# Designs tried in a protein design run: designed miniproteins, single chains, continued (4). Part 28

Each design is a single chain, and the fold is of that chain. pLDDT is the mean over its residues in the fold that is shown.

## One batch from the design tools (miniprotein)

Design m12935
Fold by ESMFold2-Fast:
Structure m12935 (fold): chain A 72 residues (1-72)
Amino acid sequence: MTVEDVLKILEEVKPLIEQGKIAEAFRIEMQRLYKAETGEEPDTSSLTGFEQMAMAARLEKPFKKEIEEWLK
């Protein structure tokens, strides 16, 4: 997974964030990041909202600086 992949996913969820659909944005972001990292679709049927957010945060951790720059 590259910085370009992460930024593309963030741009995809940006409209949801701007609409106040934060939980939906995090769910989609997690699914896209997981697929980009592993090549597999995540099994979201058994994941709680907290687990989905934790997974997204873990996958974003290497790109934290780039994400913070994008948010400005």
Scores: mean pLDDT 65

Design m12936
Fold by ESMFold2-Fast:
Structure m12936 (fold): chain A 88 residues (1-88)
Amino acid sequence: MGALDELKAELRKSLTDDELRDLADQTPKNKEALQKNNTKAEAEKYLRSLVALTVVNEDKLKKGIISEENVEAAREEALKALELLKNA
């Protein structure tokens, strides 16, 4: 949890709302790229876009657009990606 919260805070401080949405939108593309070429660089790129997706989904939850379950799904995926990168 702590490491993901730190990454979320860093992205919120470093990127505008538009840049966060653009990065989050890259998540499916980054996942496909990682599946085709399983490198640390592709995994880091996927993780970064997943963290942005988690932030965007939290903002959508505040507006009542999505459920808590959608936010939790993105968070769990990001935590798994982070753990794999730490152990590689």
Scores: mean pLDDT 80

Design m12937
Fold by ESMFold2-Fast:
Structure m12937 (fold): chain A 63 residues (1-63)
Amino acid sequence: VELARLYVLLGIREAEKLGKHDVAAEVRALLERDPDSPAALREAVALLSKAGVVNAESFEAAL
């Protein structure tokens, strides 16, 4: 879904702002591999959540 893709991109920016550049790079690589895959998007969100980026609240707002 386009909205989920945009949300992940926003999460990358948030990770960068928090100094979590490694996580941002990993998520970007995941999107580049298979941005159309719901599984890839779910994995990206899981990585951002595990890294402490506030995904649950931001994801709901982006929905």
Scores: mean pLDDT 68

Design m12938
Fold by ESMFold2-Fast:
Structure m12938 (fold): chain A 94 residues (1-94)
Amino acid sequence: AKPSMDELFLQILGVLTLLDERHGDDAEVQALRDELAALAKEMAELHKQGKEVPKELLERAIAVLERIRERVADDPATADMAERAIRLLRGIME
Protein backbone atom coordinates (compact mmCIF):
# COMPACT_ATOMS: atom_id res chain seq x y z
CA ALA A 1 0.00 0.00 0.00
CA LYS A 2 1.20 3.54 -0.77
CA PRO A 3 2.08 5.44 2.46
CA SER A 4 0.28 8.70 3.31
CA MET A 5 2.02 12.07 3.63
CA ASP A 6 0.63 12.34 7.19
CA GLU A 7 2.33 9.02 8.11
CA LEU A 8 5.60 10.40 6.66
CA PHE A 9 5.35 13.64 8.69
CA LEU A 10 4.78 11.69 11.93
CA GLN A 11 7.83 9.48 11.17
CA ILE A 12 10.01 12.55 10.41
CA LEU A 13 8.82 14.15 13.68
CA GLY A 14 10.00 10.97 15.45
CA VAL A 15 13.45 11.29 13.81
CA LEU A 16 13.71 14.99 14.76
CA THR A 17 12.68 14.22 18.38
CA LEU A 18 15.32 11.48 18.77
CA LEU A 19 18.02 13.71 17.22
CA ASP A 20 17.14 16.49 19.70
CA GLU A 21 17.06 14.11 22.72
CA ARG A 22 20.11 11.92 21.90
CA HIS A 23 22.36 14.01 19.60
CA GLY A 24 21.78 17.61 20.74
CA ASP A 25 25.51 18.13 21.43
CA ASP A 26 26.63 16.90 17.96
CA ALA A 27 26.84 20.02 15.76
CA GLU A 28 27.05 18.02 12.48
CA VAL A 29 24.00 15.92 13.39
CA GLN A 30 22.11 19.08 14.45
CA ALA A 31 22.91 20.69 11.06
CA LEU A 32 21.37 17.64 9.33
CA ARG A 33 18.40 17.82 11.75
CA ASP A 34 17.82 21.47 10.76
CA GLU A 35 18.01 20.57 7.04
CA LEU A 36 15.45 17.77 7.56
CA ALA A 37 13.15 20.10 9.58
CA ALA A 38 13.27 22.74 6.80
CA LEU A 39 12.46 20.12 4.11
CA ALA A 40 9.61 18.69 6.21
CA LYS A 41 8.17 22.20 6.71
CA GLU A 42 8.28 22.89 2.94
CA MET A 43 6.67 19.51 2.14
CA ALA A 44 3.97 20.05 4.82
CA GLU A 45 3.14 23.52 3.43
CA LEU A 46 2.69 22.11 -0.10
CA HIS A 47 0.58 19.19 1.21
CA LYS A 48 -1.60 21.60 3.27
CA GLN A 49 -2.23 23.62 0.07
CA GLY A 50 -3.38 20.44 -1.75
CA LYS A 51 -0.30 20.57 -4.02
CA GLU A 52 1.76 17.55 -5.00
CA VAL A 53 5.16 17.46 -3.26
CA PRO A 54 7.86 17.60 -6.00
CA LYS A 55 9.98 14.45 -6.41
CA GLU A 56 13.10 16.64 -5.94
CA LEU A 57 12.02 17.51 -2.35
CA LEU A 58 11.33 13.83 -1.55
CA GLU A 59 14.76 12.87 -2.98
CA ARG A 60 16.47 15.63 -0.96
CA ALA A 61 14.74 14.37 2.22
CA ILE A 62 15.98 10.81 1.48
CA ALA A 63 19.56 12.12 0.99
CA VAL A 64 19.49 14.00 4.34
CA LEU A 65 17.99 10.97 6.15
CA GLU A 66 20.67 8.66 4.68
CA ARG A 67 23.38 11.05 5.99
CA ILE A 68 21.65 11.10 9.42
CA ARG A 69 21.42 7.28 9.49
CA GLU A 70 25.16 6.96 8.69
CA ARG A 71 26.24 9.51 11.35
CA VAL A 72 24.03 7.95 14.09
CA ALA A 73 24.88 4.32 13.20
CA ASP A 74 26.02 3.72 16.84
CA ASP A 75 22.44 4.63 17.96
CA PRO A 76 20.35 1.79 16.45
CA ALA A 77 17.00 3.24 17.65
CA THR A 78 17.57 6.59 15.88
CA ALA A 79 19.14 4.91 12.80
CA ASP A 80 16.12 2.57 12.51
CA MET A 81 13.71 5.53 12.80
CA ALA A 82 15.57 7.28 9.93
CA GLU A 83 15.52 4.05 7.86
CA ARG A 84 11.72 3.80 8.32
CA ALA A 85 11.34 7.42 7.12
CA ILE A 86 13.46 6.58 4.03
CA ARG A 87 11.20 3.56 3.28
CA LEU A 88 8.06 5.73 3.58
CA LEU A 89 9.56 8.35 1.21
CA ARG A 90 10.48 5.66 -1.34
CA GLY A 91 6.94 4.22 -1.08
CA ILE A 92 5.38 7.66 -1.69
CA MET A 93 7.58 8.07 -4.81
CA GLU A 94 6.34 4.74 -6.29
Scores: mean pLDDT 88

Design m12939
Fold by ESMFold2-Fast:
Structure m12939 (fold): chain A 55 residues (1-55)
Amino acid sequence: HMSPEYQRAVELAEKLIDDESLTEDEIVERLSQETGLPRDWARGLVRVLREKKKK
C-alpha cells in the first residue's frame, strides 16, 4: 500500500535503527544514499520510527 521506494526506505531504516552502533547521522546518510531520498526526509523517518519503538 506504500510506494515501493517508501516501503524500501522504511524497511532499511528499521534495520539501521536496530543497530545500536550507528548514530542518527550515520543512519540518515545510509538511507539517503541507498534510497535516493533527501536527508531531511530520511531524518524525519528515523525520528518517527525511533519514537514509535520507544513506546
Scores: mean pLDDT 76

Design m12940
Fold by ESMFold2-Fast:
Structure m12940 (fold): chain A 88 residues (1-88)
Amino acid sequence: SEEREDIERGRELAKKLLEYLKKKADEMDEEELKELKKLLEKGIEEAREGIENAEKLFSPELTPELKEVLEELLEVYEEAKKYIEEKL
């Protein structure tokens, strides 16, 4: 289904996003790193809310796959935030 294809695409993009964020962070100054950290903190909160509400937002058939994608995205954001904090 289109929804399943979108979930699979999201998972692939999440994995690539971490490497992209690390590369961009290496090119950023302190102020840009602080701004990126704030965006990642917002992303972490939104992903956590998504995980908690997945069962309410989606059909039972798609809920496990969506949770997996959101959990992977959460891990990406948390790792990127840690990488930035180690640079500050």
Scores: mean pLDDT 77

Design m12941
Fold by ESMFold2-Fast:
Structure m12941 (fold): chain A 117 residues (1-117)
Amino acid sequence: MELPPVEVRVVLDNPALGEKPAIATLRLENNKITYEVEGEGKGKADAGMLAATAALRLAEHFNLPKEVIEKLKKDLEEYKKKGGTDFSVRLGRAIADAILKAIEEGRPVRGDSGAPP
């Protein structure tokens, strides 16, 4: 199955942490799912958990190789150890669902911040 082109950037800004905003960028390109995480401390861990959760849900939906799925599961465990929260898992799932809906509707998926309600 050929993956549609997708790029989503999510900005997590929590002033209570005293950290710089964390940024998660998720891409579907050339039949690959990749993500990048920028930030520090807990914000970076949450951004990573969000991105890895969304990537895992998309990888499972498109039936990507087991090696990709296993790597994403390991990434999730690492971010959890670094302080990633259940909120970021739920947010990642919501973002994956929004991406899948956009793909079904045939519209381009390019977004900056914002989670479904």
Scores: mean pLDDT 77

Design m12942
Fold by ESMFold2-Fast:
Structure m12942 (fold): chain A 81 residues (1-81)
Amino acid sequence: SLLSPEEKKAQEIAREYAKKSEELIKEMKENNASVEEMLKKQEELVRELAKRLSEYLDEETVQLYADIFLQENRDIILELS
């Protein structure tokens, strides 16, 4: 396998948070949340994701995951608003 046990755990956590984010965006949209409120909540989720990933990955890799997560979710929020 190309993935270390740490990388495998990181991928599981990243997948978990991607699913949580998608479900949260749908829920917030149903409750007529603003784009600004959804973006703020995504910043909270990325902080939580980064904290969990820091147990398995170095700080540079954690930052890369965080940047990708924020970029993908901003695109989704803007398309859904």
Scores: mean pLDDT 81

Design m12943
Fold by ESMFold2-Fast:
Structure m12943 (fold): chain A 94 residues (1-94)
Amino acid sequence: SEFEELKKRAIETLERLAKLFGLPEELKRELLEKIKSDDIQEAIEALREAIREAGRKFAATPTKGPLGSGEAADLISELSDLLAEFERLLEEKK
C-alpha cells in the first residue's frame, strides 16, 4: 500500500528529526501514534506539528555552516515532502 509505505518513511524521518532536535519523548510518542493510525488526516496533523516544532527549535538555535545546518534543513524538507504526499492521498480519497 502506498499509504503504508509513506507511513513507514514518515516514522523513520520523524524518529531521526526527534533525535536531532531533541523533541520531548511524550511528544514524539503522540506524533508517532497519529502517523501509525489508519487516518490520513491524523498523519497530516502529526507531520504539520512535527514540522512546526522542528522549525521553531531550528530558528531558536540556528547552526552555522553547511555541516551543522544541512541535516536539520534536509529532515524538515523531507517531512514537508511527506506531508505533501499524505495531502495528495487525502485528496484522492475525496
Scores: mean pLDDT 78

Design m12944
Fold by ESMFold2-Fast:
Structure m12944 (fold): chain A 70 residues (1-70)
Amino acid sequence: SPIQQLGDFIIAKLEAGVDNVELAQELVAKGRQLGVPDEHINELAEAYFTSRNKEEAIANIQALTERLLA
């Protein structure tokens, strides 16, 4: 699933310690490459930006990815 691939991509980057403005640009580019609708890319980006720490970001991205697949 494109949305699952995008969620996995974001989590892998966060676990690798990539947590900067470039990650935001990379997730948008990857989402569009995978054919994820802009509304879902925006929701994932918002979950990343509103997270207080890496652990919260990973949990929020995982939970949102599961909801978008339902």
Scores: mean pLDDT 81

Design m12945
Fold by ESMFold2-Fast:
Structure m12945 (fold): chain A 69 residues (1-69)
Amino acid sequence: AGAERVRAWLEANPDGAALYRQLDPNGDGVLDPGKVRLVREALAKSPQLAGVELPSDEELARIIREVLG
């Protein structure tokens, strides 16, 4: 599933903590929706995720919180 593929990619990313800080600069657990959209667009252009159905911005934010937060 697309969500599981995105999760695996994030788990393999050594800069995950830095990415999380960029998406949640206030540390309040609320991710910036504009930055989440930019991450989703970058994933859609990634060759590692080519042909994978990407999750919604809301589900992507949840996956980022579960993996990196």
Scores: mean pLDDT 70

Design m12946
Fold by ESMFold2-Fast:
Structure m12946 (fold): chain A 79 residues (1-79)
Amino acid sequence: DKLRKEFLEKLGKVAPFLSDEDREAIYDHLEGNEEALKLLLEALEKAKSIEEQRELIQSLVTAETIEEKIEVFKEFLKK
């Protein structure tokens, strides 16, 4: 509950183009996994454009497992 609320609030600040429904869907795609939630926020803050942020978000629906999603975010953060 607290983790969800804090994540959704931070996500709205770093990616303000997302609707409330989009932010909830992103949280559900990450299954409330604290490491994945943290890494996505860090990656979105590092992104230089809305296009890069959209690409990161799209990776959530193409990766099959939470571990794969985490790896995608870690790879982005190495750039």
Scores: mean pLDDT 81

Design m12947
Fold by ESMFold2-Fast:
Structure m12947 (fold): chain A 86 residues (1-86)
Amino acid sequence: SARLELLRAYLEALERGVAEALRFQGEVAGRSRAPAEIERIAADPKVQRMAEALRRALREAIAMLEAGASDAELQALIAERAEEFA
């Protein structure tokens, strides 16, 4: 599905680095961040630590979708994992 492809692309970008994930996120959202802002955010140690939790969450979401999970189940996982990024 287009959603599964999008999540795989996001995980691949995040595995290349936080800056790459931020660029990908901005493109998907239609909101470009300035290059200097991306570099500043990516250099934050807190953001680097949160990137590991996000990689785990993306791997779980991809596995659930590949196993045929419903949109409601995926949305519940996203909501639960979003609290880890606050």
Scores: mean pLDDT 75

Design m12948
Fold by ESMFold2-Fast:
Structure m12948 (fold): chain A 81 residues (1-81)
Amino acid sequence: SDAFADRFVARAEARLREIERLAPVDPRGALLEAEILRGLILLVIGVMKATGTLSPAQRARFDALLARVDELIRRLREQLA
């Protein structure tokens, strides 16, 4: 449902903010947390797609969130290389 997607996105955005705060203190821990969050977002997209509950608007919100997580992962991987 849209309510589930809205709640998930809000929680994921809050978690992403926590990971961004962790990144300057523990970049390896932040990378692990970001990779876990990425996996959870992809799982939710997959389940909602399979159950026919994923609207185009919700897909756009998930894709925007995923892009933010992917950019954080990219920056952290560059920092740790």
Scores: mean pLDDT 88

Design m12949
Fold by ESMFold2-Fast:
Structure m12949 (fold): chain A 66 residues (1-66)
Amino acid sequence: SEEEKIEELLREYRELRQKAEELRQQMLQYGLQGDVEKTQELLQKYLEAKRRAEELEKEAQELLEK
């Protein structure tokens, strides 16, 4: 059903948001250690996770409009 699909999307959204926060914390930790390469790698993964979460949120919102 639409409700089940929305709940699934929101669950994935929450999981991606948590992953992004964990990546952000790791990025800050490596940044403080001066590991530029690792920090940039983690930043890229962080931005990817954030983008995916925003896409899932938009999909859930569009389903709610129906």
Scores: mean pLDDT 83

Design m12950
Fold by ESMFold2-Fast:
Formats: structure tokens, C-alpha cells, sequence
Structure m12950 (fold): chain A 100 residues (1-100)
């Protein structure tokens, strides 16, 4: 279960980078779009709705962090390696976007 540990580690790093960088609204919107894809992949329709609502409004960093906490919970329960590989790819893209 090396892959699951790597995904959880990547989520924790993304949280840290967001907290340190305090990305602007445009960057946050790009990150939320990636989170929407992750929520769909993990079958979290409730999170998809919350993420869409955040995108349509002026999202806060606190909302982004709360969404990451919920995605982390879903990742801990996920056992499909194909889904976990897609999730880590999307998380790493989010890290790259925030680090710019």
C-alpha cells in the first residue's frame, strides 16, 4: 500500500504549500477544479456540489483546506490503485500550480 501512503503524503504537502504560499483567487480556482475531478473520481457527489459552490462564489483558503480534509478521508477509504494513481497525479498538478 505504498501508493496510498504516497497520495496521503502528497495531500499533506499540498496543505502545507497552500498555507505557506497563500495563493491568489485565480490559483485557488484552478486548484478547486482539480479537486472537483478528484471528488468525482472518488464518488463524493456531496463534495462535488460543495466544490462547485466554492468555484461559483469567492472561495476562501479555509474552504479549500476543509475540502482537502474531506478528500483525505476519502483517500484513506479508497482501495482501487487506478483511482489512487489518478488522485496523486491531480494532487501533484495542484502542488505545481500553487508553487508557481
Amino acid sequence: DELKAEVLSAIERLKQVIEEKKPDRETILQVLELFLNIARLLGRKDLEKKIREAIENKPTQEEVMAILDELEKSVKEETDPLKLRQVIELINKAIEIVEK
Scores: mean pLDDT 87

Design m12951
Fold by ESMFold2-Fast:
Structure m12951 (fold): chain A 84 residues (1-84)
Amino acid sequence: MLLLTPEQVEEIREAAREAAKEAGYPDVEVTVMVFPGDTEALVLVFAAKKGSKKIAIGSAVLGPDDDPREVGRRAAEDALKKLE
């Protein structure tokens, strides 16, 4: 099982929010869910626009050698790509 610390989970969330802001979506609410597996974790990012009924889900996989921030960013970018 991949051992994620609360700090690593927060790094994923922070990177996801930063990616949304950098992409020009400061009004997008980002929710992050992390599902730990045996050797990797599944990261899901839910992106919702304020005042919109549209929600998009992005995903990325966190391996043991991966940077949590880069994985959070990739999951957020996947969600934002779907949230037009």
Scores: mean pLDDT 76

Design m12952
Fold by ESMFold2-Fast:
Structure m12952 (fold): chain A 60 residues (1-60)
Amino acid sequence: MMSSDLINRINKELDDLEERGRRAVELARTVGREVGLAELESIRGGMGDYVVEDALREYE
């Protein structure tokens, strides 16, 4: 199990990435899929991959 300090740092980074992912989903729904998917691709990398997968499930 991770230490509390490490978990807190990860949660903060994930919160920031999750907000970006949700905005990308809204862009896909309001502006167009192409624009939203481009925003999601900008988030990919490390922990961002989980945010992108979650956002894609929300979009569907």
Scores: mean pLDDT 70

Design m12953
Fold by ESMFold2-Fast:
Structure m12953 (fold): chain A 103 residues (1-103)
Amino acid sequence: VEKYTDQDAQDLVDALEEAARAGTLDQVRDRAISLIRGSAQKVSSISSPEQSQQLNDAAERSIRYLDLLADAVRRGDRDAALAYAKKFAEAQTELLEIGHQAL
């Protein structure tokens, strides 16, 4: 299972801050949400009902933290953005672990 690092969280915040400056933050967020949900749905289609529920719950936690991260970036709160990026990375690690076990 692939693990996210603190550097990955910083890189994510930096990328979203760049997107905010370019006026594309909402587009980047919406695309990431689509990729997370799409991947979860594909793995869920070949998973047990219990694994599908765990996978969808982890995906929705990831999306929640991504929304909080995007909001923090939009208001210029880098400390909050980094905290939410770490929570997003934790949720993504959980999602990847469940997905790997389901495959």
Scores: mean pLDDT 79

Design m12954
Fold by ESMFold2-Fast:
Structure m12954 (fold): chain A 89 residues (1-89)
Amino acid sequence: SLEEEALELIEKAEKHLSKYKEKYKDELEKAYQIGYSGGLGLKLASEEVKEIAIRKAIETIKKNINKTDKKSLLAIAEAVGFLKGLLGL
């Protein structure tokens, strides 16, 4: 399912981000919180809107998961936060 794919990618993304948590702590935490708030904001949206949003966040993680530059790491953190906020994690 789309939710199962999201959960698998969250775990992989968090493992990747953990290597950089000391170097970019405040910026990663801020990106995550921005994403989380965005996800919470869509919690009452239609299932169609939620599915589109989940697919977009999954694509963002997939595109950036092997990258180590700050911009890519922040994009992953925001996408992880978004999925967790939306999925109630």
Scores: mean pLDDT 90

Design m12955
Fold by ESMFold2-Fast:
Structure m12955 (fold): chain A 82 residues (1-82)
Amino acid sequence: MLTEEELKKAEEAAEEETEILVKQYPELSEEAKKQLKEEILKVYKEMLEQVKAKSPLSTKELQEKGWKKVQEAIEKAIKSQE
């Protein structure tokens, strides 16, 4: 399980990523933006947990997988808003 320090890093990374994505997708509703942030945070938590068990070299592969999940979250947020 992630430590408090690891959770803080995940939250900071998710916050920065969400801010960037929200600027790129201004059409997202406030609710969709909140859902996106929650999904990004979940992806970062999963990625950090895997990195904790893996070598630093595997980080790029985990980032690639994490990015695909973030893209799926964006698609879901866009599709669900009306």
Scores: mean pLDDT 69

Design m12956
Fold by ESMFold2-Fast:
Structure m12956 (fold): chain A 67 residues (1-67)
Amino acid sequence: TVELAREAGARAGREVALGGGTAEGGGSDNYMGGKDLQEAGLADDRAPEAGRRAGYEAATETLKELG
């Protein structure tokens, strides 16, 4: 469910904001997500993107609450 992905993303974003560490990878714009899904017409199965967006918003809000 998109809501579960959203919670997982929010939790991950919060841990990153608290200094638990960042992605050990280099870049973030890989062809693993949105463009491939949209090109295939899999708009209904965008749970990874929903979680990613929720994580970004949660991280931003957490930083504002801490700051």
Scores: mean pLDDT 54

Design m12957
Fold by ESMFold2-Fast:
Structure m12957 (fold): chain A 67 residues (1-67)
Amino acid sequence: MSREEIEEKLREWMEEKGLSKEELIARLRGALDAIESGDPVLTALARKDTGLSKEELEEAIEILESE
């Protein structure tokens, strides 16, 4: 997805779930770590939870940390 779509999704998650920026960053980093671990269960859960690819997770974290 585009950077603008990722930014919109991040704002939606913070608003709908009541997550702070720091909590969302921690959640996204956890998902990225799960995918990078190579554990099939953790990878499947991260993909189901976020709907983001590894590259999209990295971009999402960068967006939040740059704001």
Scores: mean pLDDT 77

Design m12958
Fold by ESMFold2-Fast:
Structure m12958 (fold): chain A 80 residues (1-80)
Amino acid sequence: MEKEIEEVEKKIKELREEIERLREEGAPLEVLEEKREELLELEIKLIELKGKKYKKPEKEVQIEIDILESMHRMELWVER
């Protein structure tokens, strides 16, 4: 589990760097949206893994996921 958390955090960091590079290169909005969806899935997975590691109540984990999804949705609107 700890190794899995580290691997997911590394993938999130690499994907964030890739999104920034694609943005600098003027990649199409469709490509950027696809990469942001991948990032959201990884961030949700990280929240679930940390919830299991720290024995967080399922309701608390769900609230964290809901907040993250809401923030991701808002980011898509701001960039348009």
Scores: mean pLDDT 76

Design m12959
Fold by ESMFold2-Fast:
Structure m12959 (fold): chain A 67 residues (1-67)
Amino acid sequence: SRASRLVAERELPAVEAALAEVRRLIAQGKHDEALALARSHGVVADSAEEALARLERRKQAGLDALR
């Protein structure tokens, strides 16, 4: 829908930036910091790996809306 596309255009860069930072923190072994960062972006998760998966799904949904 048009609303989903507008949300995706606004939010996709922030989601991609958050995803990159979460991945960087996980790669450095900073799982608690990765989870905290994801939660600061509104991700509801109990682990860094779950938070990463949720951010990846948000990115994919944004890309699908921009087709």
Scores: mean pLDDT 79

Design m12960
Fold by ESMFold2-Fast:
Structure m12960 (fold): chain A 93 residues (1-93)
Amino acid sequence: SMEEKKKEQERVKKVTATLLRFIGELEDLRLEALKGKISWEEFLERAEEILEETKEELKELLKDDKEEYERLVKLLEKSRENFIEATKKELEK
């Protein structure tokens, strides 16, 4: 009982840390693009790499919960799309 609860809490903590890292890396990438430090093409390539790396980490953490993995992947893809659109719109101003 206590062992199972500790294992689940550790899993939740790792999933949360992975999601926070994903958001942070996309925000850092957006700021680099807005400062003109990277090209738009490089921004898109790096945003895709961040998404794929995050998907791989979540797949291992959620290997016993495919439904939750698929739900989170959809949220991550939508979040990436929102960051891309927000960055593009800001660069066009």
Scores: mean pLDDT 87

Design m12961
Fold by ESMFold2-Fast:
Structure m12961 (fold): chain A 60 residues (1-60)
Amino acid sequence: MDVDIKNLISLAEEARKQKRYGLAAKYFGLAAQLYERMNDKEKAAYYRKLAAEEAAKAAA
């Protein structure tokens, strides 16, 4: 199945809402990688930041 970036972001936001921080970090990270491949550097940076913030919460 084709993965839509919007679906990844929605899954990450839902995981964050459920306090599943590791899963949220994973989905935000995947969205960031896809934006980077599309040369959307601003969105890639934004979602990388969110992934790092959620990963930090998961590791705490």
Scores: mean pLDDT 82

Design m12962
Fold by ESMFold2-Fast:
Structure m12962 (fold): chain A 70 residues (1-70)
Amino acid sequence: MSDAQRLAELIGRDGMIEVVVTGNETLQTESAQQAIDAAVRKAKELAPPEKQEEAGELARRFMGEQTGLL
């Protein structure tokens, strides 16, 4: 929950929606781990270069806390 809020501050609410949608779309055809990895990659794409690593870590923790996906 705090990780989700921090991620939203970095990439915005629209960015959070894209991260969740990317994860959910991947989960329909791939494993939960691949869905988390896809969501992490999307979060990094949406973050500024200097915050890409932080956004990736927050996305992984956020998606992981939901036992695989939001």
Scores: mean pLDDT 75

Design m12963
Fold by ESMFold2-Fast:
Structure m12963 (fold): chain A 70 residues (1-70)
Amino acid sequence: MSRDELIRQLRAILEAVKMLEEGASKEEAIKHAVELGADEGMARTVLSQAEAGRLTAEDVRRALELLERG
C-alpha cells in the first residue's frame, strides 16, 4: 500500500471512529469508512479496537499527523 493510500484509509477510519464515539453502531461506522474508501478488513480491525476502548479518535488522528508530516 502506498503512503498516500494509507493516509486516505486512515482519514476514512478516523471519521468512522468519531461516529462510533458519538454512539453509532460498529457496523454503521464500518459502512461509513468503506464508503469513504477504507478497506473493510482494516476498518473492522480498527473499529473493533475502538469499541473495546483500546483506541480513540485522537490516537488515529495522531498517527495520521505523523504519516502526513514525514
Scores: mean pLDDT 83

Design m12964
Fold by ESMFold2-Fast:
Structure m12964 (fold): chain A 74 residues (1-74)
Amino acid sequence: MTVKEAVERLRKALEEAGILNPSVELDLKLFEKNNWSLKEIAEFARHLGLTDLAEEIEKEYEEQVKKNREKRKK
């Protein structure tokens, strides 16, 4: 999962929860601009009560860290 994909998933979950507004959309744009990690995006989701999505993003982050270490042997 890329940062952009995580942001899109977060946006969709917020829309379904009925809490997506222009201020939150600005925060999502800042995640992409500030080169935030998936871990930081997961923390934001947890703060908004989207615990299941936060756990999913954290699992993807851990898998990416593991794969990146394996790719360094390339």
Scores: mean pLDDT 73

Design m12965
Fold by ESMFold2-Fast:
Structure m12965 (fold): chain A 107 residues (1-107)
Amino acid sequence: SLDEILQLAAQFSQESQKARDLIQSNGPRSDIVAEVERMIALVDQMISLTTDPEAQAQLQKARDILLDLRDLIQSGKVSPEQALAMLDEANRLVGRAIRIEVEKARA
């Protein structure tokens, strides 16, 4: 299942880059929301495959940030700079969770 988690993490990174590009280019709100919703779905899949409590906690924090980001974008209550900062924090948390799973698999 480590291979499945790594595949989901790669897809998450791709969707995150698409969301970043849309935010930076001031793309349609609905398209940015759709990308964030795809990222949430990928995090939910990673949580379901993760057994380490610390990795699960990092993924849950990332999920909460992405839910907040989606709602703020939908309501127009976030600047591009704030949206990018939230996206970067979610990516950092997912990266931490993946590192924990990789280190555990090597032990």
Scores: mean pLDDT 91

Design m12966
Fold by ESMFold2-Fast:
Structure m12966 (fold): chain A 86 residues (1-86)
Amino acid sequence: MEEIKMILRAALHEIQRLYERAKTPEAMEYLRKAYELVQKALEGKTPEEIKKNLEEAIKYMREALKVDPETGEEALRILENVLKKL
């Protein structure tokens, strides 16, 4: 569980970096929502709770991909890599 939480903390830092590089306010809003969901995943007590919050975050990143393809693709890759390690 602690190893998963380290990976989630790393993902939060990378999402913050992408937020700074986001080209549209709409992409920034989707990144903010994903960040909040990854924080909820970090507070999750079960793998199922963590996975559920990550899947919701990925949904917002797919929306970001439509408005800022470069930023959205990087964010989606980050979250999919986290989900893969669960």
Scores: mean pLDDT 82

Design m12967
Fold by ESMFold2-Fast:
Structure m12967 (fold): chain A 80 residues (1-80)
Amino acid sequence: SEEREIVYKEMGKFNKKVADIIRKYREGKITLAQAKEELAKLLKETKEKLLKKVSQDMADTVVSNMEATIAVILKDMEAA
């Protein structure tokens, strides 16, 4: 469906930006607190973009999945 294709494209952009934030943190360019703030901002911006193109229910489901992914990443970052 067109909605699924929109989700995949936005997820791709989200994942690239997440990788950029993780890289900056690992290079010592930002603190863990700053990385958390940038990830929270990215989630908000991604949700706002999805809400313009897909249903509220779909946007909420996708964002919840993204939040779960970020929670795993943050746990790994805090363990390092």
Scores: mean pLDDT 84

Design m12968
Fold by ESMFold2-Fast:
Structure m12968 (fold): chain A 68 residues (1-68)
Amino acid sequence: SMEEKRKRAEENVKLTLELLRELLEQGRLSKAQVAAIAAEMLEGLKTRLPDAEDLIAELERETQELLA
């Protein structure tokens, strides 16, 4: 279902952002590299789930918090 697909996408993005945060903290990725990866991920999500505007906005916010 769309609801299940949305929940799985939300969880997968959160896990990816946590991994990117760890790599950033370890100095293995720069903030610019993390921003680029997160942007590509979010654009992919917009294409796959175009009607999930609220989810996309939430994940954009979490990405901004990660890079602050």
Scores: mean pLDDT 80

Design m12969
Fold by ESMFold2-Fast:
Structure m12969 (fold): chain A 69 residues (1-69)
Amino acid sequence: MGLTPDEVLEGGKEAIRLQVEAGASLETLLRLSRDFGHHIMNMTSDGKVGEEAERELVEEARRLVEEKE
């Protein structure tokens, strides 16, 4: 199918940013990050790539929440 893991990761980052702007809780953002990471793992069959993507999304979510305050 046409989506690459990099496109899914960028989509995840954009979804996180939109959720932060909408006032979503940190818990919601962390769950969304795990979901995208798991999706990337399934696409690549590589647990390291999925774990790295989840970690990057979690780190971005935390930074955006802190900058909002």
Scores: mean pLDDT 80

Design m12970
Fold by ESMFold2-Fast:
Structure m12970 (fold): chain A 75 residues (1-75)
Amino acid sequence: MVKLTVILPNGEVITKEFESAEEAVKYLLELDEKYKDVIDVTNVIGQILRLIGEDIDTNGKVEGEFTFELKEKKK
C-alpha cells in the first residue's frame, strides 16, 4: 500500500491511497499531463523515478507514505 500526498501549484493538498507503486506512478503521470503547462516537469519526473526505484528495490512491494510537491513554472 502506497499513500501519496500531492501539493498542487494552487496550494491544494490531495491525499490518495494506492494498492501498488504502479498505480501511484500512473496518478502522478496523469497530474503531470493535466498541469504540464503550469508545473516544472523535471521535478515530477524526478519524483516518479524515485518511486520506480523503490518499487524495483522491494521487488514490486513498495509500502509507505510519499509527499510530492508540484511547483509552478516560473515565468
Scores: mean pLDDT 66

